# Designs tried in a protein design run: designed miniproteins, single chains. Part 67

Each design is a single chain, and the fold is of that chain. pLDDT is the mean over its residues in the fold that is shown.

## One batch from the design tools (miniprotein)

Design m2312
Fold by ESMFold2-Fast:
Structure m2312 (fold): chain A 55 residues (1-55)
Amino acid sequence: LDEAKREALAQLAGLDLPEEELARFREAIRNAKDVAEIEAIMAEAKRLSLTRPAR
């Protein structure tokens, strides 16, 4: 779980998201009880990143 949280936070830092969204996702990851919750949070973060114009 600890390693999964660390990896998720590293992945999140690489995503093109607003600071407000990044802060919210970081808090959610830290409060996650298991890997499945982390995966769900990361899926939403990646999805939001992909819906924005990439440049």
Scores: mean pLDDT 75

Design m2313
Fold by ESMFold2-Fast:
Order: structure tokens, then sequence, then C-alpha cells
Structure m2313 (fold): chain A 68 residues (1-68)
């Protein structure tokens, strides 16, 4: 249910965001995409304060890396 999803995001959000950012950073480095690297830097800053936004930016970084 929605309450359980919110609880998981709140309890595990920073840990999940950190792993997403780590995976995105590797993809960005492999592709050489400057756009992907910028998105990774922004996502890293948000891991503890806004883990949901950090995960979204990490996903966008992976998408940009795959285009390159």
Amino acid sequence: NLENLRKVAEVFGPAFARRAVEEAEEAARQSGSEKALELVRKARELIDSDPVEAAVLAQEAVREAKRA
C-alpha cells in the first residue's frame, strides 16, 4: 500500500539513492557524457536531504550516458 512505500522510501531512501548515484557515476564515466556527469554531481549533493530527487537525477544521468 502507499503508506508502506512511503515508509520504505523514508527509511531506506538515502541508501537506495546512494547506490543509484554510484551506478550512474560509473555509467557517466564510461560514456564520457558531460551532461551525465553534471547530473551525477547534483544527485550526490541531494542523497541525504532529498533522496527521491537524488534517485531521479541519477536515473536521468544513466539515460544521458546511454545516449552518448
Scores: mean pLDDT 76

Design m2314
Fold by ESMFold2-Fast:
Structure m2314 (fold): chain A 77 residues (1-77)
Amino acid sequence: KLFEVLEALQAKGITDPVEGNLELLRELSIAAGMSEEEAERMVELARKVVAGEASEEEIEELERLAAEAEARIRALL
């Protein structure tokens, strides 16, 4: 799920390359029915969060996009 990918991004950002997890996040978001633009925005925000550069507003935006993606995935089931 999207939250599982987000948790993996934070954990692997310390020890492993993050790009693989970011690509998975992008693909899951698109598969869930999000636009490519929304998926790219989510990935950009995730990169900032992993780098420790995200503002509180950017973290909130990422959480909102992640919640939308999860709702879309549930609607497809």
Scores: mean pLDDT 69

Design m2315
Fold by ESMFold2-Fast:
Structure m2315 (fold): chain A 64 residues (1-64)
Amino acid sequence: MSIRQIARRVSRDTGVSFRAAYYAARLVVRDGWSPVQAAIRVVREFGVSFQTAMRAARLARRLS
């Protein structure tokens, strides 16, 4: 699955913006970040809750 395809599914399933989902997917899939590390960065950049950011990051990891 491409990062764009992962981001689209993450955005749909978690309700985060496509931009936030793409950012999470890049950190986890391309850059090898842990879901916790990616979620912290997503919270900082997009202002979503940590719980929502963790759902997005964990889903991106599962789809990679």
Scores: mean pLDDT 87

Design m2316
Fold by ESMFold2-Fast:
Structure m2316 (fold): chain A 73 residues (1-73)
Amino acid sequence: KLEVVSKSDTEIEVKNPYDKPAKLTVESEDGKVKKTYTIPPGSVAVIKDLEPGKKYKITLEADGKKESIEVTT
């Protein structure tokens, strides 16, 4: 399951709970910001340089599975 470990006004920490590398996509509500990361198995990614007070869609894709959540910074 996709897990947000912590968040602040400018950073979000997301854990990859799977035993495979996962693709993490972070997209702002207005579509102007789209960041993609690869998270090793069992690792935490720190998503940096986010704008405070914005809504972001976070999508984790691993082993053919896709899970999304929305987070406001």
Scores: mean pLDDT 79

Design m2317
Fold by ESMFold2-Fast:
Order: sequence, then C-alpha cells, then structure tokens
Structure m2317 (fold): chain A 73 residues (1-73)
Amino acid sequence: MKEALEKARRYAEEAARKLGAEMGLSPEQTRELARRAIEASELAIKGTPVDKQLELGLLAVDMILARARREHR
C-alpha cells in the first residue's frame, strides 16, 4: 500500500507539472491539479487488492489529468 501510494503520488505530481506547462496553468492551478490527482489515486488504491493497487492508482491519475485537458482545451 505505502509503496503504491508513493509511486502514484510522484507520478501525479510529475504528470500534473507537465500538463500544467502544456496548458499554461499557473503554479497554483498546477498544484491544485496535482492534489486532485493524488486524492483520486489514494481513493482508488484504498479499496484495491495489493497486486492491482499501483495500476488502478495510476489509472485514476490519468483520468483526472485527461478530464482537466478536455475541460481547458
């Protein structure tokens, strides 16, 4: 659990930073996007069997980022 949470958090922060730069988001908006992605990954991981925690955590991050990209295009 902790390892999957840590990896998902790092992935969310990096992906949000890259997407934020592409979309021209402020540092504050980029941090908020990262926080939402992290929260979604934590919720996904919390209810998932250990062998699928990382996969579903990363998927939750990707879904939040994909939604943000669609809303701000």
Scores: mean pLDDT 79

Design m2318
Fold by ESMFold2-Fast:
Structure m2318 (fold): chain A 90 residues (1-90)
Amino acid sequence: SVAEEARKLVEKLKQAVENEDMDEAYELAVKLTPIAVEVAREDPDEARELLEQLIEIRNKALKSKHPKKQEVVLAIDKVIGEIMKELAAA
């Protein structure tokens, strides 16, 4: 399911941020964006759980000392914004 794919991508994104692999984290956030939008349309409750996880991952990225952390934070903020936009349109 799309929700299962989103959950796997969020877990990979969390691990990439924890490992300070910001290039991987950026690519995962970009890949997650269209999938997260589809989850928000099909399963709003799952999308709300993804939002909570993404906010936690975003805050971890923001506290990192990595020089590319800002690009990752902005990419995650875009995913969050797109989910919130879809949930508001329901």
Scores: mean pLDDT 88

Design m2319
Fold by ESMFold2-Fast:
Formats: sequence, structure tokens, C-alpha cells
Structure m2319 (fold): chain A 68 residues (1-68)
Amino acid sequence: EREALLAEARRLYDQGIEYLNKGDVEKAAEYFAEAARLATLASGGTPEQVEENAKRAREIAKKKGEEK
């Protein structure tokens, strides 16, 4: 299960990168947030850590996409 969650998180992260490179920042942010949630769960994170890491991933994606 842990390895499956990490594999899915990586796939979502890769899709997020593709959307970010195409300029679709909102979709990229959504994929990065889901990837962060799954990766945090796989690492035994608390529900609070899962949500916090998802928010951080979304914020980082938006900053990178909107930075000039």
C-alpha cells in the first residue's frame, strides 16, 4: 500500500509538471496538491500534515506559474 501510494503520488506530480509547463497553473496546482497528500499519507503523516503539505504544494505551483 505505501509503495502504491508513493507511485500514484509520483504519477500525479509528473502530470502536474506537464500542466505547469503548458501554462495551466490551476490544474498543475491541483495535481501537485493531490500528489503531496498521497506522499504525506504514505509517510505516516497526520491529517493536519496532509492538508498543510497539500496547501503548500498548491501555493508553490501557483507562485512558479505566475512568477513573471
Scores: mean pLDDT 79

Design m2320
Fold by ESMFold2-Fast:
Structure m2320 (fold): chain A 60 residues (1-60)
Amino acid sequence: SMKLEEAVAKAKELFKEKGLNYPVSKVTEEVQKATGVSRDEAREAVLRARYELMKEQFEK
């Protein structure tokens, strides 16, 4: 969904700013505040964003 994509993008921005080791719980709180998605949706978006950023390091 459009809001989930926005949440994923926001989570990626936060991880790039704070680092990949920044606590998932804190990123989830900021994503929820910024996008207004549910807690569960925000957490899913954060985990997806972290996974995608980690995957980029292994590129293909």
Scores: mean pLDDT 81

Design m2321
Fold by ESMFold2-Fast:
Structure m2321 (fold): chain A 67 residues (1-67)
Amino acid sequence: SALEEKAKEEIKKRMEGLAAKAKEALPDAEVTLTETDEGVFTLTIKSPELNVTETLDLKEYLRALEE
């Protein structure tokens, strides 16, 4: 699906942007981005000052775009 491919690219760009911003703001932070077979993207940022996990689900993202 063209919409699915565009959504996947958009999610990847968003997550990569967040990862880059996190590395810039927190140079000593460990930033990990993972993707599951179900299209769930997880960004984990670990530092002494901040521990955060952000999750974006491709299926939910597509559902939001269709509504």
Scores: mean pLDDT 75

Design m2322
Fold by ESMFold2-Fast:
Structure m2322 (fold): chain A 130 residues (1-130)
Amino acid sequence: SPVEKMLELVRRAANAETREELREVFDEMLEFIRSLSEEEREEVGEFLLSQLLTVVPDAAKILELSVEEAIRAVEEAVRRLIEDGFSLETIKTALAQMFALLAIRYSEEDAERFRERVVELAEEARRELG
């Protein structure tokens, strides 16, 4: 199912140990999202949001923002997850879920901007948490 494929991609992203590996998974994620119907994107988006809300309570609000505001909100969400003592695995999973949701909601050009910033945020979290 589309949900099962997205879960596989999120897991692969969370397990990526380098920027290059993470970019490759995110590129596959973008291609997968592009292949989905509108109805399938809605189903996958609702599932991802339900999972993300368990660690990012304001995730739904982030998806209603402009691109620039959404980037700042993602940066703030990651900072809070680190401050609240969440594991690196949980933070990387949340970042992958946030990226997928942003890619579903925004244009392909905007998704590329989100990709680069999310890759850097994952690396920053890895450096801070070890």
Scores: mean pLDDT 86

Design m2323
Fold by ESMFold2-Fast:
Structure m2323 (fold): chain A 94 residues (1-94)
Amino acid sequence: MITVEVPGAVVTAAVVGDEAFIYDLSVAPEHRGKGYAREALRKLKEKLQELGVKNIYAYVPEDDPLRELLEELGVTIVSPEKLAEFVRKAGLAP
């Protein structure tokens, strides 16, 4: 499990081999729209790349404003079924 914290945002990912899954992204309400989510995700991506991660996955609903940001940063948005599969591979409870 990898956690990246910046002022105003925290992101957590599970790592399995050369794959990572972002399962928590928390942004303080007073810091929304100020780029903190982008900064946290950018730092997470750099840290995961240093660890040899090749593919980063996340699940968000189609109407989630973070979807475009995640895709822009090279994160693959996956189905709920793929999320469940990844959680099982990572040894995390659903």
Scores: mean pLDDT 74

Design m2324
Fold by ESMFold2-Fast:
Structure m2324 (fold): chain A 59 residues (1-59)
Amino acid sequence: SKPEQAASSAIRESRGQGLSDEETLKKGKEAAIKEGAPEEEAEKIAKRVLKRQKENDAL
């Protein structure tokens, strides 16, 4: 979905900048909301995306 893609891009950028997990989740949530996700769903999307990216990057 567009909200999930926006959150994924924002979270990847934030992680690349060395931001904290808290700041990264905030950026992901804001990106998902801008693409039309309700606030509660945007929070779930951001958390899911961050977890998935970390798992994919883990050794």
Scores: mean pLDDT 83

Design m2325
Fold by ESMFold2-Fast:
Structure m2325 (fold): chain A 98 residues (1-98)
Amino acid sequence: EEARRVVEEAEKAARDGMKTLQKLVDEIKKIDPEAGEKFKKMLEEAQKRIDENLAGMRAVAEAGGTVEQVRGLAGEIKGLMDSAIKGAKTMLEKVKKK
């Protein structure tokens, strides 16, 4: 029950974070299309890694894993998303200075 709630919250957070990343990439592309394309490839790799971790988290929850195990995996997903968003914001600031 609680584990399923953690999964649902992590999935929602990942979707919301990916929307934020896409908006940042779009802004980078408006200023520097070349930098935007390079960042798009990094976004694709981040999305693949997040999808893999979400699948692993769902598998643990379905197998009757503990809430603590599921929260640990949700933390990994959050870390990946936060890192990607920070990278995108840093790139946007760099292209604004050009």
Scores: mean pLDDT 80

Design m2326
Fold by ESMFold2-Fast:
Structure m2326 (fold): chain A 71 residues (1-71)
Amino acid sequence: SAELEALRAEAEALLATTPRPAEPISAEVRKMLLELARRDPRAALEMAVTYARSASADPLHWHRAEALLAE
C-alpha cells in the first residue's frame, strides 16, 4: 500500500542517519527477526522509526527493520 511504502521510505531515511546498535546479532537471530518482520512489516517499520527518534528504544527494533529493508 502507499502508506506502507511511505513508512518504508521514512524508516530507510531515519536508519541511514541513526547509529547502528553496538552489539551485533548472529545470523540465526537476524533470520528470526526477518521472519517476524515479514509477518508484520508495518509494526517492524513503525518500531524502527520509534527507535530512530528515541535513544531508549530496544536495539532489536533496529536489527528487525534493517533485515527487512535489506531484502
Scores: mean pLDDT 77

Design m2327
Fold by ESMFold2-Fast:
Structure m2327 (fold): chain A 100 residues (1-100)
Amino acid sequence: MAEEAARRVAELAAKGAEAGAKGDKEKAAELGRETSRAFLESGLTGDDAAAAVEAGTKAGFKAMEETNPELAKRVKEVNREVAEKLREIGDELHEELLAK
């Protein structure tokens, strides 16, 4: 059950990412909703739910890289910038907490 649900989520995520990478925003949105629906209807919880989300994320990113490498690079860069900003905020809060 969990493996089958994870595969379905990954397949839909890949198709959605491919549509988005091609500029088909309508199709990407439709497949995004279908991916979310498939995940919710699967009834997965805990580690199985986390595994399904990870499978979908990896499949989607791979499809994006294969369809539009420049867009995939931009998305990775934006995600890196966000992660770096969150790290800076975390470091600042940790420094402040240690000071008092």
Scores: mean pLDDT 74

Design m2328
Fold by ESMFold2-Fast:
Structure m2328 (fold): chain A 78 residues (1-78)
Amino acid sequence: QLAITLKLQQAGYSQGDSQILANALVDLQLNQQQLNQAVDIVLTSGRPVTTILAAIQAAKAQAATPQEKFETFVRLLT
């Protein structure tokens, strides 16, 4: 979580927004490989916090398994 927050801050997100995004991403219950890829997608997308949070919330609402949540999140940001 701390490492994710620092990467997001380095990409230009505020400390508060980085903590919210890191918590939301961890809450998807992804494995380490999927979590790292999700963080990279966030960093590459350059999208606002509100857009990324909406994608995370949609993935949680639309998908039952961590794999499906990951795939839905990727689809919504790419």
Scores: mean pLDDT 81

Design m2329
Fold by ESMFold2-Fast:
Structure m2329 (fold): chain A 70 residues (1-70)
Amino acid sequence: SRPLTTEEQSEINKYTSKAYDYLVAGDEEGYKKAMEKVREILLRHNPEEQAEQAVKDIEQSLKMQAEREK
């Protein structure tokens, strides 16, 4: 896998943060759009299997955190 650039890591963090905000707000469309951006960046630099697992891990973590904050 190619290492992520600082800019790409920043973008992933940005969209992950936005995804969490959308998830907490109940904005399903915004959440999906933000997570799609994360997936797109990860797929550019990782094998599909690893990128998909990373996306699933992020989604699981965000959902668990949102449930805990209720």
Scores: mean pLDDT 79

Design m2330
Fold by ESMFold2-Fast:
Structure m2330 (fold): chain A 56 residues (1-56)
Amino acid sequence: MSMNEIMIEIVGLSMRLMSLGDSETALEILRESDRASSENNKQELLEILEKARKRV
C-alpha cells in the first residue's frame, strides 16, 4: 500500500470510531498518523492502521 492509501484507510476507520461514539480513540489515531506521515514513517503508519482496525 502507498502512504496515501494507508492514510485514507486510517481516516475511514477513525470516522467509523467517531460514529460508534469513540471520538477520543479516533482523535488519538488521527494525531498519531499525522505525526508518522510527517516523519515519512510508512512502517509506523501500517502499525497505526492495524491498531485502528482492532478498535473498530
Scores: mean pLDDT 83

Design m2331
Fold by ESMFold2-Fast:
Parts: sequence; C-alpha cells; structure tokens
Structure m2331 (fold): chain A 79 residues (1-79)
Amino acid sequence: MSVEEKIEKIVKEAEAALAPLADKAPELVAATVEGLKEAAKELLEMVKRGELSPEEAVELMRKSADTAVAMTRAVTEAL
C-alpha cells in the first residue's frame, strides 16, 4: 500500500468515526473532516518534497486523526 493509500485510509476511518456525531454537530463534523483532508494534502506534499518520510507522514496523520476525533467527540458531548 502506498503512503497516499495509507493516509487516505486513515482519513476515511476518521470520517466513519465522526459520522455518528453529525446528527448533533453537522458543521463541526464537516469542518473537522475538511481539516483532516487539508492535513493529509500537506503531509503528502512534504513527503514529495523529501521533508518527511512516508512512515513519519502516516504516523503524524494517525495522531492528527485520533486527536481530531477525540476533540470533536468531547465538544459534541458538551453541546
């Protein structure tokens, strides 16, 4: 699996984890998903420029996705 495929899979898994929260906070979920897609694009561009290894990019994407899901869940529970 390529770095692009690994990162895209992480984003899709995060989208699936966020989907149940959309009933209470559709705008927050949409903004979080958009932010993760932008992060994925930036990490892939850094890999293309040789600034980041594929392994580092996948790990950073995973941490970003996990944090975004956790924070969105916490905010949604507070609404």
Scores: mean pLDDT 85

Design m2332
Fold by ESMFold2-Fast:
Order: C-alpha cells, then sequence, then structure tokens
Structure m2332 (fold): chain A 103 residues (1-103)
C-alpha cells in the first residue's frame, strides 16, 4: 500500500504539471495534440503496470511545429523519454519511451 500510494502520488504530480502546461495553450489544435500525448502516455503506463514490461514506445502525431513542441513539453513533464522525431505524410511523428514505475 505505501509504495503503491507513493507511485500514484508521483504520477499525479507529473499529470498536474502536464495539465498546467495544457491549460496555457490557447490554440485548440495544439491543445488537442497535447491532450493526446497525455492520454497515450497514461495508457502506456497503465498497460506496463498490468503486463510487467519494463518499457513501451508510443507515437504521437503532430500537424505543426507548435503542436510538436506542445507534445514534447507535456511528455517531458510526465518524465517520458523522447526517442525520435520523423516526418510522415507531411506530419511530425514523435516517438517516446514510457517506463514502468519503479517499486
Amino acid sequence: MAAERRRLELWAERVNAASAIIATITDPATRAAALEALGLASTARLELLESGEEAREIEVVADSEAELEAVREVLRALGVEITGVERRDGKYVLRARVRRPEV
């Protein structure tokens, strides 16, 4: 219970930091991209906790450099490692590695 509660508290702090960044975004498309990044990272974290895997890579698609930077800031606030950025079909695809929380 104590270790699990501490992991939840640390993740809640990271989510709060990411949410504060998203709240400053005035452009709806950029805000949507940032929310997608938060959702994908949160889902990957839950899946890692359930599977017992150490890490999982996610892809976040951004239509502009502004969206790419917002996604990057959100993932950094969450403590997610950015592994690469590529262009695909005129869009930016950001790859990131989500790690399983330590005990």
Scores: mean pLDDT 80

Design m2333
Fold by ESMFold2-Fast:
Structure m2333 (fold): chain A 58 residues (1-58)
Amino acid sequence: MELGEKIARAVRLLRQGDKTLEEIAREIGFESVEEFEAALKKAVGMTPEELRQRLRAA
C-alpha cells in the first residue's frame, strides 16, 4: 500500500474509533505506532493521537 493510501485508511480508522492506535498501525501495514506516527506527521502534520483528538473534537 502506498503511503498516501495508508494515511487515508488511518484517518478513516481513527475517525471510527473502534481500534487502538497499535491495531490501526498493524492493519494498514506499519510495524509500530512510532512508524505510523512518523508517517502521519509527514502526511498531515499531526501524530495519530493528535489527529484522533481532533476527529473526536470536544
Scores: mean pLDDT 76

Design m2334
Fold by ESMFold2-Fast:
Structure m2334 (fold): chain A 95 residues (1-95)
Amino acid sequence: DKEIGARGGESGKAGGEAGLHGAETGNITDGIAGALAGIGGYFMGELSKDEKAREGGREAGHGGIEAGRGGLEKNVEKAREGYEEGREGAEIGKE
């Protein structure tokens, strides 16, 4: 179903936002939240039977995980890269 992949994309995007905020503020809890939301987005993407929604959910989920890692490492550059990947994946999943 396209809807579960799109929800995965939104979860990955939210993970990217949380991870970036954690990296910028030094808040480890936001880094953890970003990584978990990214993991959820990735698996929701994998459950999608729509190819674009699956691709978008996986990419957004990966972005959320990387942004979450950046938040945990206090690496703003890494978190920003994950944030952008999360946004890009969410847009792919909406098409």
Scores: mean pLDDT 83

Design m2335
Fold by ESMFold2-Fast:
Structure m2335 (fold): chain A 76 residues (1-76)
Amino acid sequence: SAEAEKLMAEIKELAKKAIAAIKAGDLESFEKYLKEMEKLLQELAAKASREEIEAMKPEIEKLINEIGAALNEYLA
């Protein structure tokens, strides 16, 4: 749906902002963007069909892995 596509686009933008923030050493902004992303993921889960969620799952997992990799690099 158009709503699910919009939410996914916003989630991607927040993921980019979170990664940029942690790479800059801005842990406070990183945590803020992660909280905003969590809210949008919950909204997506509530509004998207099971078929839409299954289709988006690999991309969401990739974003979570990229965020985790950036955080691990910051912590190392």
Scores: mean pLDDT 87

Design m2336
Fold by ESMFold2-Fast:
Structure m2336 (fold): chain A 85 residues (1-85)
Amino acid sequence: SEEQKREIEFAKSLVDAVKEYLDKMLEEARKDPSKVDEYIKIATNIEKLLKELAEKSTSPEARKIYQEGIDYVEKKKKELEELKK
């Protein structure tokens, strides 16, 4: 349906933006480790949003895209936590 096509395109755009934003946060945290805790909180909020969007989605394709975003957030949270060592 047109609604499902729009949801898929929205999911792609959102996940791409999330990935770019997380990459920037990780780079900034490497330069200033005092920001790590704040960025982990932001990443956790993004993860929660993506999970809510996946749960509400009626499109299996959009759900897969949101799940890819969730997996990326989890990876970036782990990389942020490593900077605290």
Scores: mean pLDDT 89

Design m2337
Fold by ESMFold2-Fast:
Structure m2337 (fold): chain A 69 residues (1-69)
Amino acid sequence: SRREEALEALRKRPDVKLVEIEEEKAEEALKKGKELAEKLLKEKRYDTVVAVNDKAVEDALREEEELEE
């Protein structure tokens, strides 16, 4: 997937801190991602990238598309 390719590229960058969130439930993955992103913004840690698993994001996007259509 495009995100896996992006994640692999980020993993190869020594100047970037990558935090990967892998949760079985999409809701929990997105919640943890948002909470961590908000914390990092408050701490002004702009060198850190937060990634949630592809399935959680794909499930959320699918639900949004179904609501719009």
Scores: mean pLDDT 60

Design m2338
Fold by ESMFold2-Fast:
Structure m2338 (fold): chain A 77 residues (1-77)
Amino acid sequence: SAALEAARALAIRLGLPEAEARRLSGQELVDASRALLARLKEQAKIASQISPVVAAVGERELAEAEAALREVERMLA
C-alpha cells in the first residue's frame, strides 16, 4: 500500500537498514521511525554545542521527518 511504502521510505531515510524495513509491518515501521527520530533529536542537541550551522540544518530535516511521520500515522489509521 502507499501508506506502507511511505512508512518504509521514512524509516530508511531515518537510518533503518533496508532489509529490516522490508520485513516490518506498518506499525513496526512507525515505532522504529519514532525511536530513530528521538535518537536523532538527542544527537542534534549534542551537535548544537559543537556546530550551530550543522544544528540548524538538522533542525529543519528533523521537522520535515516529524511531519512525514505524522502523515504516515494518519494514512495507517
Scores: mean pLDDT 82

Design m2339
Fold by ESMFold2-Fast:
Structure m2339 (fold): chain A 88 residues (1-88)
Amino acid sequence: MELEERLAREGRERGRAFGEAYARARGLSEEQVAFFGEVGGQFGEDAARGVNDWSIALPLETDEGRAELQAFYEEGRERLARERAAAA
């Protein structure tokens, strides 16, 4: 119960930090950094709760997990850019 909540929160925090760092390393805007943080946080929380096939050993630590997270962030970035253009 409490342990599961803490693991989910830790996964979310780690995922958010990764998303933000990834976006900043790419030179994206602060708004995009926040967006990637949210996306990464959700992914990290789900992984920590075992919602997907990735292990709680942090899929980010595996080659497959890292590649999938990077692909996810790339898709998120393209989608965000498209939505911003449509909102103008």
Scores: mean pLDDT 64

Design m2340
Fold by ESMFold2-Fast:
Structure m2340 (fold): chain A 100 residues (1-100)
Amino acid sequence: KKEELLKKILEVLDEFIEKNKDNKGIVELLEEIKKYAEELSEDESLSPEEIIDKTLKKAKELFAKLIEKTKDVKEVEELSELYHELVLKFEEILEEIKKE
């Protein structure tokens, strides 16, 4: 299950990276989330739910930092929307893993 979870997380993050490839800040942020998720997946003590929760917590922290550096209100709205979309995708992954 952990290998399937990691694969699905990486697929979602790679899709988001491709969609946002022209925005270097977003790409760097998503790559950092990928690395963190990979590191968490190596921890045998963590459940799939804990891996998702910790990854989302890291994503929230990284998005908050990027938003604080952003001057443009429209860019802040776009970052907030991207974060919410990522949360929904990760919740979908968790439900899929629970069924298998």
Scores: mean pLDDT 81

Design m2341
Fold by ESMFold2-Fast:
Structure m2341 (fold): chain A 83 residues (1-83)
Amino acid sequence: PSDEEIEEFVEKFLDKDGTMSKEQAVEAIRRFLREKEGIELSDEQAESIVNLFLDADGTMSKEQAVEAIRLAAELARNGTEIE
């Protein structure tokens, strides 16, 4: 997927402050991969990826969320090798 497509998807989960909570980020990653890539991630797998990009406050910027989804998509392409 393009960065633009990921950004548009992420915007659906952003608060008015331009950030998202950990819960919103996990849901965004899971739904993006399921709907756009046909890949189903568990909550635990999505949470592990989100934790790499969360600030100390437990929130994530739009840019961090885009990077998290990009990483999730890359890892999902090689799922067998990252187990």
Scores: mean pLDDT 76

Design m2342
Fold by ESMFold2-Fast:
Structure m2342 (fold): chain A 83 residues (1-83)
Amino acid sequence: SMEEAQEEAKEATGRALAALRETWPTLSEEQRAALEAALRPLSEGLSEEAAKAAASTGEEAAEHFRKAAELARQAVAVVEAFR
């Protein structure tokens, strides 16, 4: 359902933010710049999919929430690679 997809996106985004907050203070300035560059397309894509989900309903909104969740999971993997 749309509600389940939205909750999945929320949980995935929460994990990405938690991973970033934990990892960020352990990084050098060079690593921080590289991480920001790596996360930029994922952050932009996530914001776009979240906006499309908010502008739609039902199955269409659920599809955009699922895409946002996948982008958030990719962001977690990117952040963890910097550990």
Scores: mean pLDDT 88

Design m2343
Fold by ESMFold2-Fast:
Order: structure tokens, then C-alpha cells, then sequence
Structure m2343 (fold): chain A 65 residues (1-65)
């Protein structure tokens, strides 16, 4: 099991939870951590998940502005 990918998925889930609660600052922080972990995995799956997390990050940043 890739622990780095698993941690990234946890932060992605935390970001989604924070966004559902209206905590956009918390969601942004969690999505950024997820992206970092997914990229650190060095895998094609990690790259795909990082792109997904970047999309969520952009959407939340636009909602905050």
C-alpha cells in the first residue's frame, strides 16, 4: 500500500468536509496538503489525484473571493 497516496486521500476528504461546513480556509489548507502528498508519490495515479485536488482547490479559492 502507498502510504503517501493514502495520506493524500485523507487530506482530500478533510478538504471536502471543511468545504461542506463552509470552512473554505480549512478546505484550501487540506487540498494543498493533498496535492503535495499526491505529487510526492511520484506515481501516475498520484499525478491524476493531484490534478483532481487542484480543481477542487481552484473552485474553493474562487468561492472565497
Amino acid sequence: ADVTLALGEIYLALGKRDEEKGDFDGAIESYRKAIELFRASGTPEGDRLAEEAEKYLKEVEEKKK
Scores: mean pLDDT 82

Design m2344
Fold by ESMFold2-Fast:
Structure m2344 (fold): chain A 68 residues (1-68)
Amino acid sequence: KLEEAIKKLKELYPDLTDESIQNLIDFIKENKEDVEKAYERAKKNPGPKSKVDELAEILYEIYKLLEE
């Protein structure tokens, strides 16, 4: 499940290395509140779905998977 979320991230940014992904996971763990706020703002946006919105959704999914 976590691997599938990471695959979606690589689909958006295909040049990401495994080291960069691990650094991003550590960033998410340290900045859980910011990730959650970004997701809530993206969810409230009535406009067309942007790449930033897609990224926020993927990061939030990873954050939820990292809670356990």
Scores: mean pLDDT 74

Design m2345
Fold by ESMFold2-Fast:
Structure m2345 (fold): chain A 69 residues (1-69)
Amino acid sequence: MSEKELIERILLHELEELGKRAGLSAEEIRDQLLAVAESGSEAAARELAKRLGVSVATVRGMIDTLRSL
């Protein structure tokens, strides 16, 4: 088990907790993060940030972290 896998599991667990409040699964949130990264859509990033109760900068940071894994 690598440190990268550990970080991913921790991130997914945090996303799962955020998702419980929004009625989304961690996998759905992860999929939306990847879609935002692919499209570069600011509107999609903003909507996801609002749904999760975080800033757009936080969403961008999560995307960068996922790509680093």
Scores: mean pLDDT 77

Design m2346
Fold by ESMFold2-Fast:
Structure m2346 (fold): chain A 73 residues (1-73)
Amino acid sequence: MEEEKWKQMSPVEQSEITSQQLAPPLQQPSKEASERGRQLKEQGASGQDVADVRGTEVGKKLAEVKKKLKEEE
């Protein structure tokens, strides 16, 4: 188990892992990109539309706009 591996590490290594778990921004953008891209595809956006947006920031905004329009109807 991951917890068991963590306990087997030295206190110094545990501190380093805790810092990494509290979120390097590096991993967060790529995970967000994959999630937003997939949501847009499932909502009817073409793969081309998703590929055309650079960065997940624009993709997230498009998904939010579509959701708001659906909720209003």
Scores: mean pLDDT 54

Design m2347
Fold by ESMFold2-Fast:
Structure m2347 (fold): chain A 77 residues (1-77)
Amino acid sequence: VSPLQQQLMRLEMETGALFTGLVTLKLYNADEDYLKKVADELIKTADQTIALAKQVGDDATVKAAQDIKAYAEEILK
């Protein structure tokens, strides 16, 4: 496993943690402004994950991060 792939794994874990946090807050009917702040942070982290995944040629991770980003964007509508 390359150093870049290990870095991608760390970034995937961060993106996953933010995603589960957002889903949990949505489930507990958290304030809309608070949901927006968490969703904005998730979108930024997902963009970083997509960029690194493209760099290492991990198409599956690119798709997963794009789907997570789309979910966060839907929360902001």
Scores: mean pLDDT 83

